# Ledger of designs, part 7: designed miniproteins, single chains, continued (4)

Each design is a single chain, and the fold is of that chain. pLDDT is the mean over its residues in the fold that is shown.

## One batch from the design tools (miniprotein)

Design m12214
Fold by ESMFold2-Fast:
Structure m12214 (fold): chain A 69 residues (1-69)
Amino acid sequence: SLEEEIERRRKEGRERLAKAEQQTVDDMLSRTLQEILDSLLKSVNDALQTIIDQMKELVERLKKLLEEL
């Protein structure tokens, strides 16, 4: 019937809009969270690498001093 067809079309349109809106929000949120996590992980890894490099340099300096004495 015409009434059933109208209701079906309205329901389909409503579901399509809701799904599109949710997908857009989820995509934006996921991307923002991933970028924040990637930035934090990189910062932590860079800080750890800096400490390791500083310790390696100190050890190398001490080794040379001991070998030259």
Scores: mean pLDDT 83

Design m12215
Fold by ESMFold2-Fast:
Structure m12215 (fold): chain A 60 residues (1-60)
Amino acid sequence: SMMDEQMEKLAKQQAETITKVVTRLLSSMGVVLSDEEKQELFDRIYKHRLRLLKEQRKRS
C-alpha cells in the first residue's frame, strides 16, 4: 500500500542518519566497524524503525 511505501522510505532515511551518527560515535571511541558490520547495523536499525512506525499506526 501507499502507506507501507512511505513508512519504508521514512525508516530507510532514519536508519541512514542513525547509522552515520552511531558509526561516528563508535569511531571517536576507537571502535571501527567494517562495511559488513555497518550494513548489519543499518539493517537492524531499519527493521526496528519500521516496526515502531507500524506499531504507532496500529495504536493511533
Scores: mean pLDDT 83

Design m12216
Fold by ESMFold2-Fast:
Structure m12216 (fold): chain A 80 residues (1-80)
Amino acid sequence: KLEELEKEVVSPTARALVRQVKSVENLIKQGKESAAKYHIDRLIELARRAREGARQMGDEKTAEVLDKIIEYLEELKKKL
């Protein structure tokens, strides 16, 4: 669940991504599927770039959390 991922995030970038994922979930609840899909694609791209940056810095914990965020976003997209 998103709440479990939120507890694992320690980087400001990962925290910002979790907040934006919550915003996307609200769009889905409102039936705004096109807007939700658009934001999911953008967030996956941002999370992938942040994950690569974390790996380059040797921050394996942040990279792992970002990987979980990407998986969560991909599952949300499948439900739309």
Scores: mean pLDDT 80

Design m12217
Fold by ESMFold2-Fast:
Structure m12217 (fold): chain A 90 residues (1-90)
Amino acid sequence: MEEEELERFREELFEDFLSYLGTTDGLSKEELLEKAYEMGVEAGRRLGLERAREVAEEIAEYLLSKGVPEEIVKALKEAFIRGAEEGAAE
């Protein structure tokens, strides 16, 4: 159950990040960071901090493999983990 929930949540997070990066409307870096933080809060709340960190690492590796700049990926990962710390503390 927890493994299936983690996999499904990971897929949803990948789709959301890809959608924001590829949006035709364009998103500012600040908007992307805010979304990453919000997704982190949800991940921390649902999965706990340890699994949320795993999800953040998988997303970061995926984005780097697709040519997203390292500085953006690092910022998104940090925002996500900060959100996850807040969500897990609730």
Scores: mean pLDDT 72

Design m12218
Fold by ESMFold2-Fast:
Structure m12218 (fold): chain A 77 residues (1-77)
Amino acid sequence: SLEEIVKKLEELFKKRQELLDEANKIMTDADNNVKKLLEKGKAGTPEQAKHYENAAKAVRDSAQKVVDKLIKEAEKL
């Protein structure tokens, strides 16, 4: 029974880590996309800059929502 408990805990820790790793990847990918969008804005007109700033915010907001969901799922394990 102790060996079965240890195996179940190891599986839960692995699933939790996989969710956290996915969250970290989404955050990293979003940060890279935000950086690229803001760089495009700097190269353009003021109107284009606002467009890319809005796009960057949308990317951040979407990524944060997915990350929050993944963290919440990890906390349930």
Scores: mean pLDDT 89

Design m12219
Fold by ESMFold2-Fast:
Structure m12219 (fold): chain A 72 residues (1-72)
Amino acid sequence: MKLLVLIGEGTPEEVREKAIEQVRKKYPGEEIEVVTGPSSISSQIRLLESMGYEVVGYVVVDGMIVGVIGKK
């Protein structure tokens, strides 16, 4: 399965690293691409859908949604 993870622009590096680690633990062995996307979650969802990805989850770090996971 191909996964595209959008993490919002302006997310601190420490939070981004935690987000990537969380996604890799949840989807071991899958093809995962991580890209900086728009800062808002609604804009990230729209971007993924416009690219033909299905939204399958969210990335949550310290109780905050910081990213969106799409699959093809």
Scores: mean pLDDT 83

Design m12220
Fold by ESMFold2-Fast:
Structure m12220 (fold): chain A 65 residues (1-65)
Amino acid sequence: SEASRYAAGNLLLASVEILGGEIVSLGKDRLVVRFTGSEEVGKEIEEDARNAAELLGLKEVTVER
């Protein structure tokens, strides 16, 4: 359901924050995440951010370091 997709997307956004990512901007069509740290953790943050954007129906996602 749409509610289940929305809940899953928000859980992935919470995962981004737990991993040390900062949600800089969450607009109607775009998610911007900033991260400092290791390349390995950055890859996990990028994957979670992109999956969250897909579930939330956002057209653009940017992960900055």
Scores: mean pLDDT 84

Design m12221
Fold by ESMFold2-Fast:
Structure m12221 (fold): chain A 83 residues (1-83)
Amino acid sequence: IIDETVEKLNKLGKEFISKMKTLSPDELRELYDQTVAEIDALKEEAKKSLSPEERKYLDLLTESFIGSLDMLTTSYLKQLAKE
């Protein structure tokens, strides 16, 4: 169900933020790529049990989530470059 997918996305986000603070710029870029791949895998698995309308919602939700991670990663990398 969508609620379980949201919980998993929140867990991935929490792990990403926690690790982000301990990583070099190159390691952070690798973590971002890995996290996006995990989100895509979760989305594809969840779609197997969802209605067409729920699948559209999940696509929008995951796109928004990935967009947020991209903005966070980009902003943090810029901040590290200034330090």
Scores: mean pLDDT 80

Design m12222
Fold by ESMFold2-Fast:
Structure m12222 (fold): chain A 73 residues (1-73)
Amino acid sequence: GDIEKAAEYAEKAAELAGNEEAKKSGLAQRDAGVQGNGAAAVATGSYEAAKVATTEEAKKMALEGMRYGQRAA
């Protein structure tokens, strides 16, 4: 579902992030998504990850996570 897709994109953003802060944010939001609670939290965390992402691909993955999190909320 959308929350699972949001978690998947948050994890991908964390893996691609060149910034440790963005990586930690993405992993935390991935965990929230996997627990099935906090679709809004996943969307918010993905937005924060996008703001600190240091690569274009990581930013794109974080924004996709935000989009799926917003749809799941």
Scores: mean pLDDT 62

Design m12223
Fold by ESMFold2-Fast:
Structure m12223 (fold): chain A 64 residues (1-64)
Amino acid sequence: SDAALRALQEAVGALERAAALGRDDPEVMARLQALADRLKALGPDDVAGFEAVRREAEALLAEL
């Protein structure tokens, strides 16, 4: 769905921003990898799952 595609794109964008800022921190990179693995495991229409990953990536960004 369009909503799921948008939510997925927003989650990916948040992960990419967090990775760009946290790349020199192995703990941050491990947390981002776990979020990326969760994102890959979600169903294609899991808007709530994509939003949860985005929120966690944005929370991680705020800690950097």
Scores: mean pLDDT 84

Design m12224
Fold by ESMFold2-Fast:
Structure m12224 (fold): chain A 115 residues (1-115)
Amino acid sequence: MVYTDEKEKLLDIVRGSAEMGIERLRERGASQEQIARAEEIARRMLRDIENAKTREELEKIVDEWAEEAYKKQLELLKKAKNEKGIRNVEIGYEEAKKSLYATATGSTTALTTLA
């Protein structure tokens, strides 16, 4: 993919993944304040992609989101003593890191759902 096409695809992925994360919050009975936080996270992620000038900047941004999502998920699961959940998140992180788009999908969904 050329950089412009890759950037547009990332924007589409982040929008769709954020919508999915927000929908999961609604299904779980999340407050309006929590939904508003998830929407703000989505807006920041989209802005970061739009402001990226190089492919290397896009990769760095997506990797930073993935690291944040992974740490937040592990912290919550460790507090809950959910060993099966910890293993599932570790497997998901390893699978996602195989592609930029998979990483963007997973991290956006996780960060919006954990808002």
Scores: mean pLDDT 80

Design m12225
Fold by ESMFold2-Fast:
Structure m12225 (fold): chain A 98 residues (1-98)
Amino acid sequence: DLKEKLIEAITEIIIEKYNINDPELIERVREMSRNMVKIDEELIKNNTPLGKITRLILEGASLEEVRRRAEELGLPLDPYMEAYLRIRTEAIRRVREL
């Protein structure tokens, strides 16, 4: 199941980045990751600019290609957008390696 693998990959990236080792906090991060994926699905379904970018990431587009496409669609490459693109690109890379 791609969705469950994506949720786990995002959860692992976040707990690694912030060095989270508390089981209760890990479960809260997993719930956040589940909500992130749910929002991503809705953005894709509604064909928003960010949804178009997220679809490209799920299809295996490189971070470089995705940045270029985001800029073309008028999405500013601010720190929030960089984090958005990096976490999802890394998550799908981990999922595809499995």
Scores: mean pLDDT 87

Design m12226
Fold by ESMFold2-Fast:
Structure m12226 (fold): chain A 90 residues (1-90)
Amino acid sequence: MSPELRAAMEAAGEALRLAREAGPEGPEVAATIAAGLGRMLEAMERGPEEARRAAEEALAAIEEAAARAADRERLVALAREMVEHLLAAL
């Protein structure tokens, strides 16, 4: 596994852990992060343009899902870190 892909998976794992602890919005945020990660991994197989588009869509969805979460800033920062490392793994 590349260092960038490993870093992306570590950021994703921390984001999912934090989302589960984020209160009532936690399950929706966690599901949104997991779905976004899956779509990005699928898009990476199709090419860099598809991966970048999937990344933008995933971040927007995560920011919307986390809008009412108590730890919104850290959740969004971890999601962005996951996305940046996934794109760097291309």
Scores: mean pLDDT 83

Design m12227
Fold by ESMFold2-Fast:
Structure m12227 (fold): chain A 80 residues (1-80)
Amino acid sequence: MKVSFVLEDGSVIEVEVEEGESLGDLLEKIAADPRLTEEQKEKLAILAEEFKDMKLNKSGIESLDGTKLEDLVKLAEQLS
């Protein structure tokens, strides 16, 4: 399923995510987007390693759709 994350400039990153993939897998896919700064990509890569085992269910994935990327990063940092 596809989920969208809003960047600070109002543009959108679309990511393909399936039930049973980790939050780390999601963050790694977002980090692959060329619109992100080098610092944002490095931060997301570190968080992706920390959350490799945090599995996402369908409800969790759907709840993330339309979230601001900065809010997702803040949530992940709080869970670290």
Scores: mean pLDDT 80

Design m12228
Fold by ESMFold2-Fast:
Structure m12228 (fold): chain A 74 residues (1-74)
Amino acid sequence: DSTRYIDEIRRLAGPEETERIVEEIKAQTIKDTSERVKGAKTLDDVAEVSRQSAQEFTRQLKEKVEELREEKKK
């Protein structure tokens, strides 16, 4: 659930830094999705790319949470 990871980033980094992080991840996800869609030949392929993009966005948010936790651990 992307909302839970965004909330966790906000708790770790604060609201201003959270906006910056989310916009960066969003921009990268949009770019990656655009490249993947170029290879899609069917509507089912497009639906699969959409699902993968949502999962990738959530995954990148989760990785950012882990990075912030490691930074605070030091």
Scores: mean pLDDT 80

Design m12229
Fold by ESMFold2-Fast:
Structure m12229 (fold): chain A 75 residues (1-75)
Amino acid sequence: SEEKRKEEIEKINKSAKESLEEGLKTADSEWEKEIGKELLEKLENNELTPDEFYELLAKIIEEKLEELEKKGIYL
């Protein structure tokens, strides 16, 4: 149902936000901190579906990987 979908989105966003906040506190690289900030900003939007959330996450990761490759940095 629509209500269950909204509940799952909120649960995913909450869990992801908590994980990112914890990760940011322990992150050693500026790259990881930058991704965390971008995700936190977008997760504050309660309008994301689970699919949109994963699509956004994949896009951010892809863009950061492309940026690192252009700089000659490999993970």
Scores: mean pLDDT 64

Design m12230
Fold by ESMFold2-Fast:
Structure m12230 (fold): chain A 100 residues (1-100)
Amino acid sequence: ELEELFKKGLDALVAGDYETAAEYFNKILEAAGISAKITVEDFTVYLKYKTFPEEIADLGLTEEELAKIREIVEKHGLNEVSLRGFLSFLRLDLKRAQRA
């Protein structure tokens, strides 16, 4: 279920539906026990200095998910490292919730 929420959030970002994307990502955060609320603007600045491309590979993102990240960066002019950082954070929280 949380993996499907992540996919739906990513699909909404690609479609430019920022409100729906934020809604799905916030559902993941709530399920992981995190009280923070996220907006699309947070992708451009949040985790900008905390995540590198190699950390994405360690989190097990698929080739399809990486292709969607590149599409979002190209379409919206977002910093790739910042966007990957945010998505990696969500993926780590998803893995943590699965282990709990």
Scores: mean pLDDT 55

Design m12231
Fold by ESMFold2-Fast:
Structure m12231 (fold): chain A 93 residues (1-93)
Amino acid sequence: SAAPPTEHEKAQEELDILEAAKVLYVYKTEGLDAAQEKLAEIFERREKYLKPGEKYLPLEEMRKLSAELKKELEEKVGKEETEKLIEEAKKNI
């Protein structure tokens, strides 16, 4: 078995899943072009706020972004639909 994932790896995986769930929500509600723009915005944010030489955003920042994304989705579509979006996003990662 591989070594257990680090806290940074776990936080990044959770953030990746929630960002994918947000892109999927945009795709379902606003279409492909809007989803592609949202994906580009996510990549630009990673480039802009990642410090030179760093592999990950600060652990606390990743956890905060994940919590904010989950809350935003729950406010827009409710908990049940948010969980469905997260499960669909997990299948694509």
Scores: mean pLDDT 79

Design m12232
Fold by ESMFold2-Fast:
Structure m12232 (fold): chain A 61 residues (1-61)
Amino acid sequence: MEEEARRLARLAAEGLDIPEEHHEALEERVVQAVRAQPRPLSPEEFERLVLTVAFEFRRSL
């Protein structure tokens, strides 16, 4: 799960043109967001969460 979260976070970072210096921070934020969920996520919920976190992260830059 953690490796998959980090992989999807990197793909989102590349797709959203987030500077490489922030990729590690985004990966960590996505992992924390997934761990904070009260139940296991479906693949669709997981992807949506990753994209939501990535969009908010980019907006905060």
Scores: mean pLDDT 80

Design m12233
Fold by ESMFold2-Fast:
Structure m12233 (fold): chain A 83 residues (1-83)
Amino acid sequence: DEEVKKIIEDMNFNLLQKTLDDIEKKRDEIIKKGKEALKKTAKQLDVIYDQALQMVDKGGGPKYQQLAERARKLAKEFKELVE
């Protein structure tokens, strides 16, 4: 039902937001670790982006759109650093 759906959406949002926040906080450490860490984290960011977009399609609202944009931008940065 809609109430259960909203609970799952809120739980998923919190997990995605925390994961992205943790990656953003560790940005310099990931860069310092080098190309393999950058590639691995870029793949994780792509997963966050895809999941956030799926939640937008399900009516998750602008908070998921904002998460998707943040993940996309950071993934692009890390991919460019790998060359």
Scores: mean pLDDT 81

Design m12234
Fold by ESMFold2-Fast:
Structure m12234 (fold): chain A 91 residues (1-91)
Amino acid sequence: LIERLKELTKELIKLLEEQGKTEKIPLVEDLSRGIISFLKITKDEELLKKLEEKLEEIEKALKEGDVDKAIELLFEMEIDIALYLMEQALK
């Protein structure tokens, strides 16, 4: 999962450069770093499956050249992680 996210992040950055949307690169790097940091410590199979499904959607968006959709999906992964962490903290 981590290696796949790193590869998709590199593809997204390349597409952002090609489309002249370089101002979005720091945001993408920050989102990817946050998700990777979480993935190094989590073992929740249901959450990991949900995040894998989001990566498949990101890959599809990148194949279509839809960088805005790919960034949206990265935000959705961060939200999924945040909601999971909040639920764990409230137990």
Scores: mean pLDDT 82

Design m12235
Fold by ESMFold2-Fast:
Structure m12235 (fold): chain A 96 residues (1-96)
Amino acid sequence: SSILERDVRDAEENYELLRRRAEAAREALRLLLADPEDRARLEEAMRLLVEAGLASEEEGRAALEDPEALRRLISRAIAELLRYIGAEFILELAEK
């Protein structure tokens, strides 16, 4: 009983974490796609990724000055969105 309640809570916390990361990734990508040359949007996108735990502060700062660092973080954000979508798809398939 106690073990099952812990497992359910852990599953719910993991899903909530995936959802929050996906929301941050989606908003960061939206800001970047609206105007890739807008420094304020770029800084806000990096802040969102850092706060969501998708990037370190050092990675976020590097992405402001290095296009390759930025591309790596964009790829990570896309991967996080795909992970969330994949988790929902697998869950729906399991329900039959």
Scores: mean pLDDT 77

Design m12236
Fold by ESMFold2-Fast:
Formats: C-alpha cells, structure tokens, sequence
Structure m12236 (fold): chain A 72 residues (1-72)
C-alpha cells in the first residue's frame, strides 16, 4: 500500500509537469485532470489504493496544479 501510494504520487507529479508544458493553461489543466482521474480510477479498480487514498492524492495533485498556475 505505502509503496503504491508513493508510486501514484510520483506519476501524478509527472503528469502535472508534462501537462504544464502545454502553452494553453486551460488545455493543460483539462489534460492533467483527465489523466490523474483515469490513473486513480484504475488504481482503485485494481485494489492498489482505497477511495480515501485516491481523494488524498487528488487533493495533493490539485494543490500542485495551483502552485504551477494550471487553472480552468
């Protein structure tokens, strides 16, 4: 569980970093949100994380997106 959470955090950070390179901040935000949501859904379906852990990871991702200026 803890290792899977660390791997999920790293993947979320990379998705946000890659998306932040898109010149359109609105498109960057939409792409990041879509990819993060798909990743978290897949991890829940596989039993790798709980719904509570997914909510925490989404909150962490949203904070990082705000820090990098990605907004709708």
Amino acid sequence: MKLSMEQARERIREIIRESSKIPDPQEAFRLALKRITKLLWELIDKGEITEDQAALLMAEGARLMNELGLRA
Scores: mean pLDDT 79

Design m12237
Fold by ESMFold2-Fast:
Structure m12237 (fold): chain A 74 residues (1-74)
Amino acid sequence: GERERRARRVIEELQKLLGEAMKYAEQGKLDEANEKLKEAERLVERAHREDGLPEDLVEAARQAIEQVRKQIKE
């Protein structure tokens, strides 16, 4: 349905942002990597608030962001 399509688009955009964060980290650009993680957090918060992203997907997304943040570790 429409909710499933919105959730999929949010997860796809999240994956792109996390991929960009990891790519910046590989280049030693930790500030840019952290900016991408902040964009990912804002995406999830907005999707939860405005698009009704389900709580289980919000939690999964936050865990994915946290895992990438730990891998990027300064």
Scores: mean pLDDT 82

Design m12238
Fold by ESMFold2-Fast:
Structure m12238 (fold): chain A 58 residues (1-58)
Amino acid sequence: SGRRAELFAQLRELGVSSQYIATLEEQGVSVAQLEALVNRLRDLHKEQEKILKEKEES
């Protein structure tokens, strides 16, 4: 479905490798599972942004 392609694009934008995305597609991961993964990665991405800012020498 078209939703899978859109979710894969979002995963790429969140820094997920093309190889990992290909693995998810090969495993037959559902759209719902992909949506859950995207949401989880967005949460982690926000947390990483905070950590990165704290790590900088200003």
Scores: mean pLDDT 77

Design m12239
Fold by ESMFold2-Fast:
Parts: C-alpha cells; structure tokens; sequence
Structure m12239 (fold): chain A 108 residues (1-108)
C-alpha cells in the first residue's frame, strides 16, 4: 500500500538520522546531534500516526517539511565543519526526504 511505502521511507530516514547522530556525537558536534534526534522524533510521529490510523495527509506534509528543514540545517553545519562523511549522509537524507515528499503527493 502507499502507507507501507511511506512507512518504509520514514524508517530509512530514521536509520540515516541515527547514523548521523552517532557520528556527530563521536565528533563532539552537539548541534548536528540535536538536529538528528529531532529528525528521529518526527519519524517516530509519522510511524505512530500510521500505526494508530490517525495520520492525515496535511499532518504528514507538515512533519515531512520539518524533517526537510532539519536535514538542510544538518547539511549546512556539516559543510561549515568540513565533515565530508556527515555531508554525504545529509545529502542521502535529503534525497530520501524528497522521495517521501513525492509519495505523500501521490497519496494525497
């Protein structure tokens, strides 16, 4: 189903955010670590909304937009810090967010 595809992409975003969090902590980059945690919380909200059957298209769009803005901030911080590994992960994160946005538009 479309919701199964959305849930799969949300889980992939969550896994990538967890990897960014782990690397940020290793580098004592607490600003990036905080943003990665916030992405993980938003992913949790999407997955809980799907599980409970309460998630609306408009709520999902708002959550995905928040994830996109935090992912953009992670990328900007990684570039400023010259952290090539986190830059690569943040670019992958933004590509997953774009695919999730496309699936949300298909579901609407």
Amino acid sequence: SMLDEIARLAREIGRLAAEIYRLALKNNDYETAKLAVEVGILVGDILEGIRSGTLTVEELRALVEQIREKAKQILELAKKNNDKEIVELAEKLLELVKRLEEKVDEWA
Scores: mean pLDDT 91

Design m12240
Fold by ESMFold2-Fast:
Structure m12240 (fold): chain A 85 residues (1-85)
Amino acid sequence: SEEEKKEQLKKDIELMEKTVAYLRERIDASDKPEEVKAAARAHLDQAETLINEAKKYLEQGKIDEAESKLLQAARHIREAVALLD
């Protein structure tokens, strides 16, 4: 249902915000080259922008648009994780 989808997206947003914060701490503690750390931070910055856009769409009841933004944010989070590998 639309309500079940909305509640799931709220949970996804909370988890993604926590994940971004955790990954920022991992970047700061990492011994990777500064160029790699900068690239990882850029991906997390894009993820945060997309999460904020998803929140706005969700507040407007635009469920599909919110989901699309979270899928884009998830890709940026995966790219940041790959750089820290």
Scores: mean pLDDT 91

Design m12241
Fold by ESMFold2-Fast:
Structure m12241 (fold): chain A 96 residues (1-96)
Amino acid sequence: NEEEELQARESEVMEKLAKLLKTLPKDKQEKIKQLLSESVEKVVELTRKGDFQAVEEEKEKLKSQLKALGIPEEVIELIIELLDLTEERVKLLLKE
C-alpha cells in the first residue's frame, strides 16, 4: 500500500529530524518549525494546483533560507525529504 509506505517513511524522517533538532539552539528550532510549516502549506497548495515547477522553487527557497541560517546540511536534507514525502502524499490523495 503506497499510503502505508509513505506514512512509514514520513514517521522515520520525522523521528530523525526531531532528534537532530534537539541538538540545535531553541531559537533555530523555532525558526525551522516556522519555515517548515509555511513551506509544507505552500507545497500542499501548489501540488493541488498541479504547479510542480513552483513546488520545486519552494523547496529550493527553503533550502537556501536554512543554509543562510547556518542549519546543518543533514537537517536540511531531512526537511527537504519531508517536503518530498508531503508532495507524494498529496499526489496520492489527488489520484483517488
Scores: mean pLDDT 85

Design m12242
Fold by ESMFold2-Fast:
Structure m12242 (fold): chain A 102 residues (1-102)
Amino acid sequence: GAEEDRRQAELVKKTILDLIKLALDPSLEVEFPELKPVKPELLVEALREASEYAEKLGLKEVAKKAREAAEKAERMEPSTEAVAWAVGEVAKTLGEKFNLGH
């Protein structure tokens, strides 16, 4: 139902925010939940909110990539692969920005 859809979107957003936090402080203990398919409109909302959070932290390139991922997500079928791709784009940008070994 709508509540479960919103919960899954919040888990995607939390995962992206936790990736940003972990990139800034690698000593943080973070558990990543299994991500499930999310409706495109909710995935877009989660990515836009994550972009705003990154921008507030001064991570302009991460914010830009999250916005670009949101624009592309609008055209995707609801799938685990779409969610993984979107989260992966943010994770890759964080790795490049902070020279993470992945």
Scores: mean pLDDT 77

Design m12243
Fold by ESMFold2-Fast:
Structure m12243 (fold): chain A 87 residues (1-87)
Amino acid sequence: SLIDEAIETLEKGVEALKNNDEEEARRVLREGVELINRLAKAGAPSEVLARLIGMLSELQHALSLSEEERKKAAEIAEKKIKELREM
């Protein structure tokens, strides 16, 4: 589903951030924005959209942090994404 694709994209963003791969992280997070916009257009539930937007925002913020803090932020985001998959 498009929701599963969005979650998978966020997971790829987490992995890129954990590896300090800024180019891949920026590429994947841009893809995440496009997927979330497509979900909104498709009428996805507002609660699901809010959670996905929140996670995307946290991962984008992680790019502004130091390498060490970025890795920690990504690990926290990974746990939250697992909770999203269980919805």
Scores: mean pLDDT 82

Design m12244
Fold by ESMFold2-Fast:
Structure m12244 (fold): chain A 99 residues (1-99)
Amino acid sequence: ALAAARAAGLTEEELALLERIATSEDQAAAIQEAVAAGASERLVAEATSGAMARQGLTIDGENAELIPEETVLEILVEGGRTGDLAAAVERLRELIEQL
């Protein structure tokens, strides 16, 4: 998670915020607060992905590589903004099924 976030170009301050969101009791609400505070799309996407994984809402990583990075980013950012992590996972799964 942190190695992937560094590869995505997140700052040390954004990495610290990502860790705080990951340990929050309500990760969806914490992500929405970060969005309201002007967090980058990369941070929102990484935080949403981590929150989904913690809730057991995962997609097959091998098949996920077939989805364009831009599309994944858009879906994860929208999931973070709305707080609907389950809808974000379902949309990613539907795209994989269409591949």
Scores: mean pLDDT 72

Design m12245
Fold by ESMFold2-Fast:
Structure m12245 (fold): chain A 69 residues (1-69)
Amino acid sequence: SDADAGLALLRQQADELHRQGVLSDREYALVMRALDALGRGEELDLSSLGPLRDLAELLKGMADIVASR
């Protein structure tokens, strides 16, 4: 599906940004965990996942970069 393709692209972008040192090991782990949960259709409780608030901004930044390519 388009959603699965989008998630695969975001995982590839996260891998590349982690390889380039833009994402720390901790940030990379949070991104991959969130993408995996979204791929499974899990509800993300942002109040219990406070660190993922920063992830939302990071994912928006990644999406903006991909859209500008």
Scores: mean pLDDT 66

Design m12246
Fold by ESMFold2-Fast:
Structure m12246 (fold): chain A 67 residues (1-67)
Amino acid sequence: SAEEELGRKLLEEAFERLDALAAQGASRDEIIALVKETVDELSANLSQEQVDRLALELGERVQALLA
């Protein structure tokens, strides 16, 4: 669906931005700020079901970067 395609696009854009921040040695606070921005964007554009699903993937990526 268009919603699923939009959600995946937003998540992939967030992953690219997270990877760029990590490569630049960005602070934990900067990474957390991007995560909050991404979740807000997902929540504004997608159903709760899609947000819950994508937020889990985003959380897994963030944990891997901060470990």
Scores: mean pLDDT 84

Design m12247
Fold by ESMFold2-Fast:
Structure m12247 (fold): chain A 81 residues (1-81)
Amino acid sequence: MSKEQIIERMVEGFKNYLVESEGVDEEEAEKVKEEVLKLIKEGRYDEAIEKFREFLEKHLPDKPELVELLTRLFEHELKKI
């Protein structure tokens, strides 16, 4: 599997969790997926992590511990690639 395919599957996994488990709108989740993937492809990893965190804070305002957990998990997965 290519590095690009691994990245896309990882971001898709986070999107699917947010839509299916947290009730985030699929269209909004797809939009942030595209923005995050673009930043990752440009090597702008810190900006990709920040964009993802901002999206989580907007859509999960009552779950700050979950926002922190998912942001750290996303950062950890990016560092493996």
Scores: mean pLDDT 84

Design m12248
Fold by ESMFold2-Fast:
Structure m12248 (fold): chain A 75 residues (1-75)
Amino acid sequence: ADAMLEVARENVERALKQAENDYKKTKEQAEKLISDPEKREEALQLYKDSTENYEKVKKAAEQMLALAERRRAAA
């Protein structure tokens, strides 16, 4: 038993680590671009998009865990 909760936790942890790595990587790229006035707006957009993506992954992860917990509580 609990295989579904364990799988959900593993998927959440994996997705969050991947999203955090992508966020850090894009942040570094944005920091390099922001030093160029011509590319400053592009750098800010990359930072914003990366932050939004990370937040989306976090919310999806929370929802996945909540659904798994609800299904277990109903059983």
Scores: mean pLDDT 77

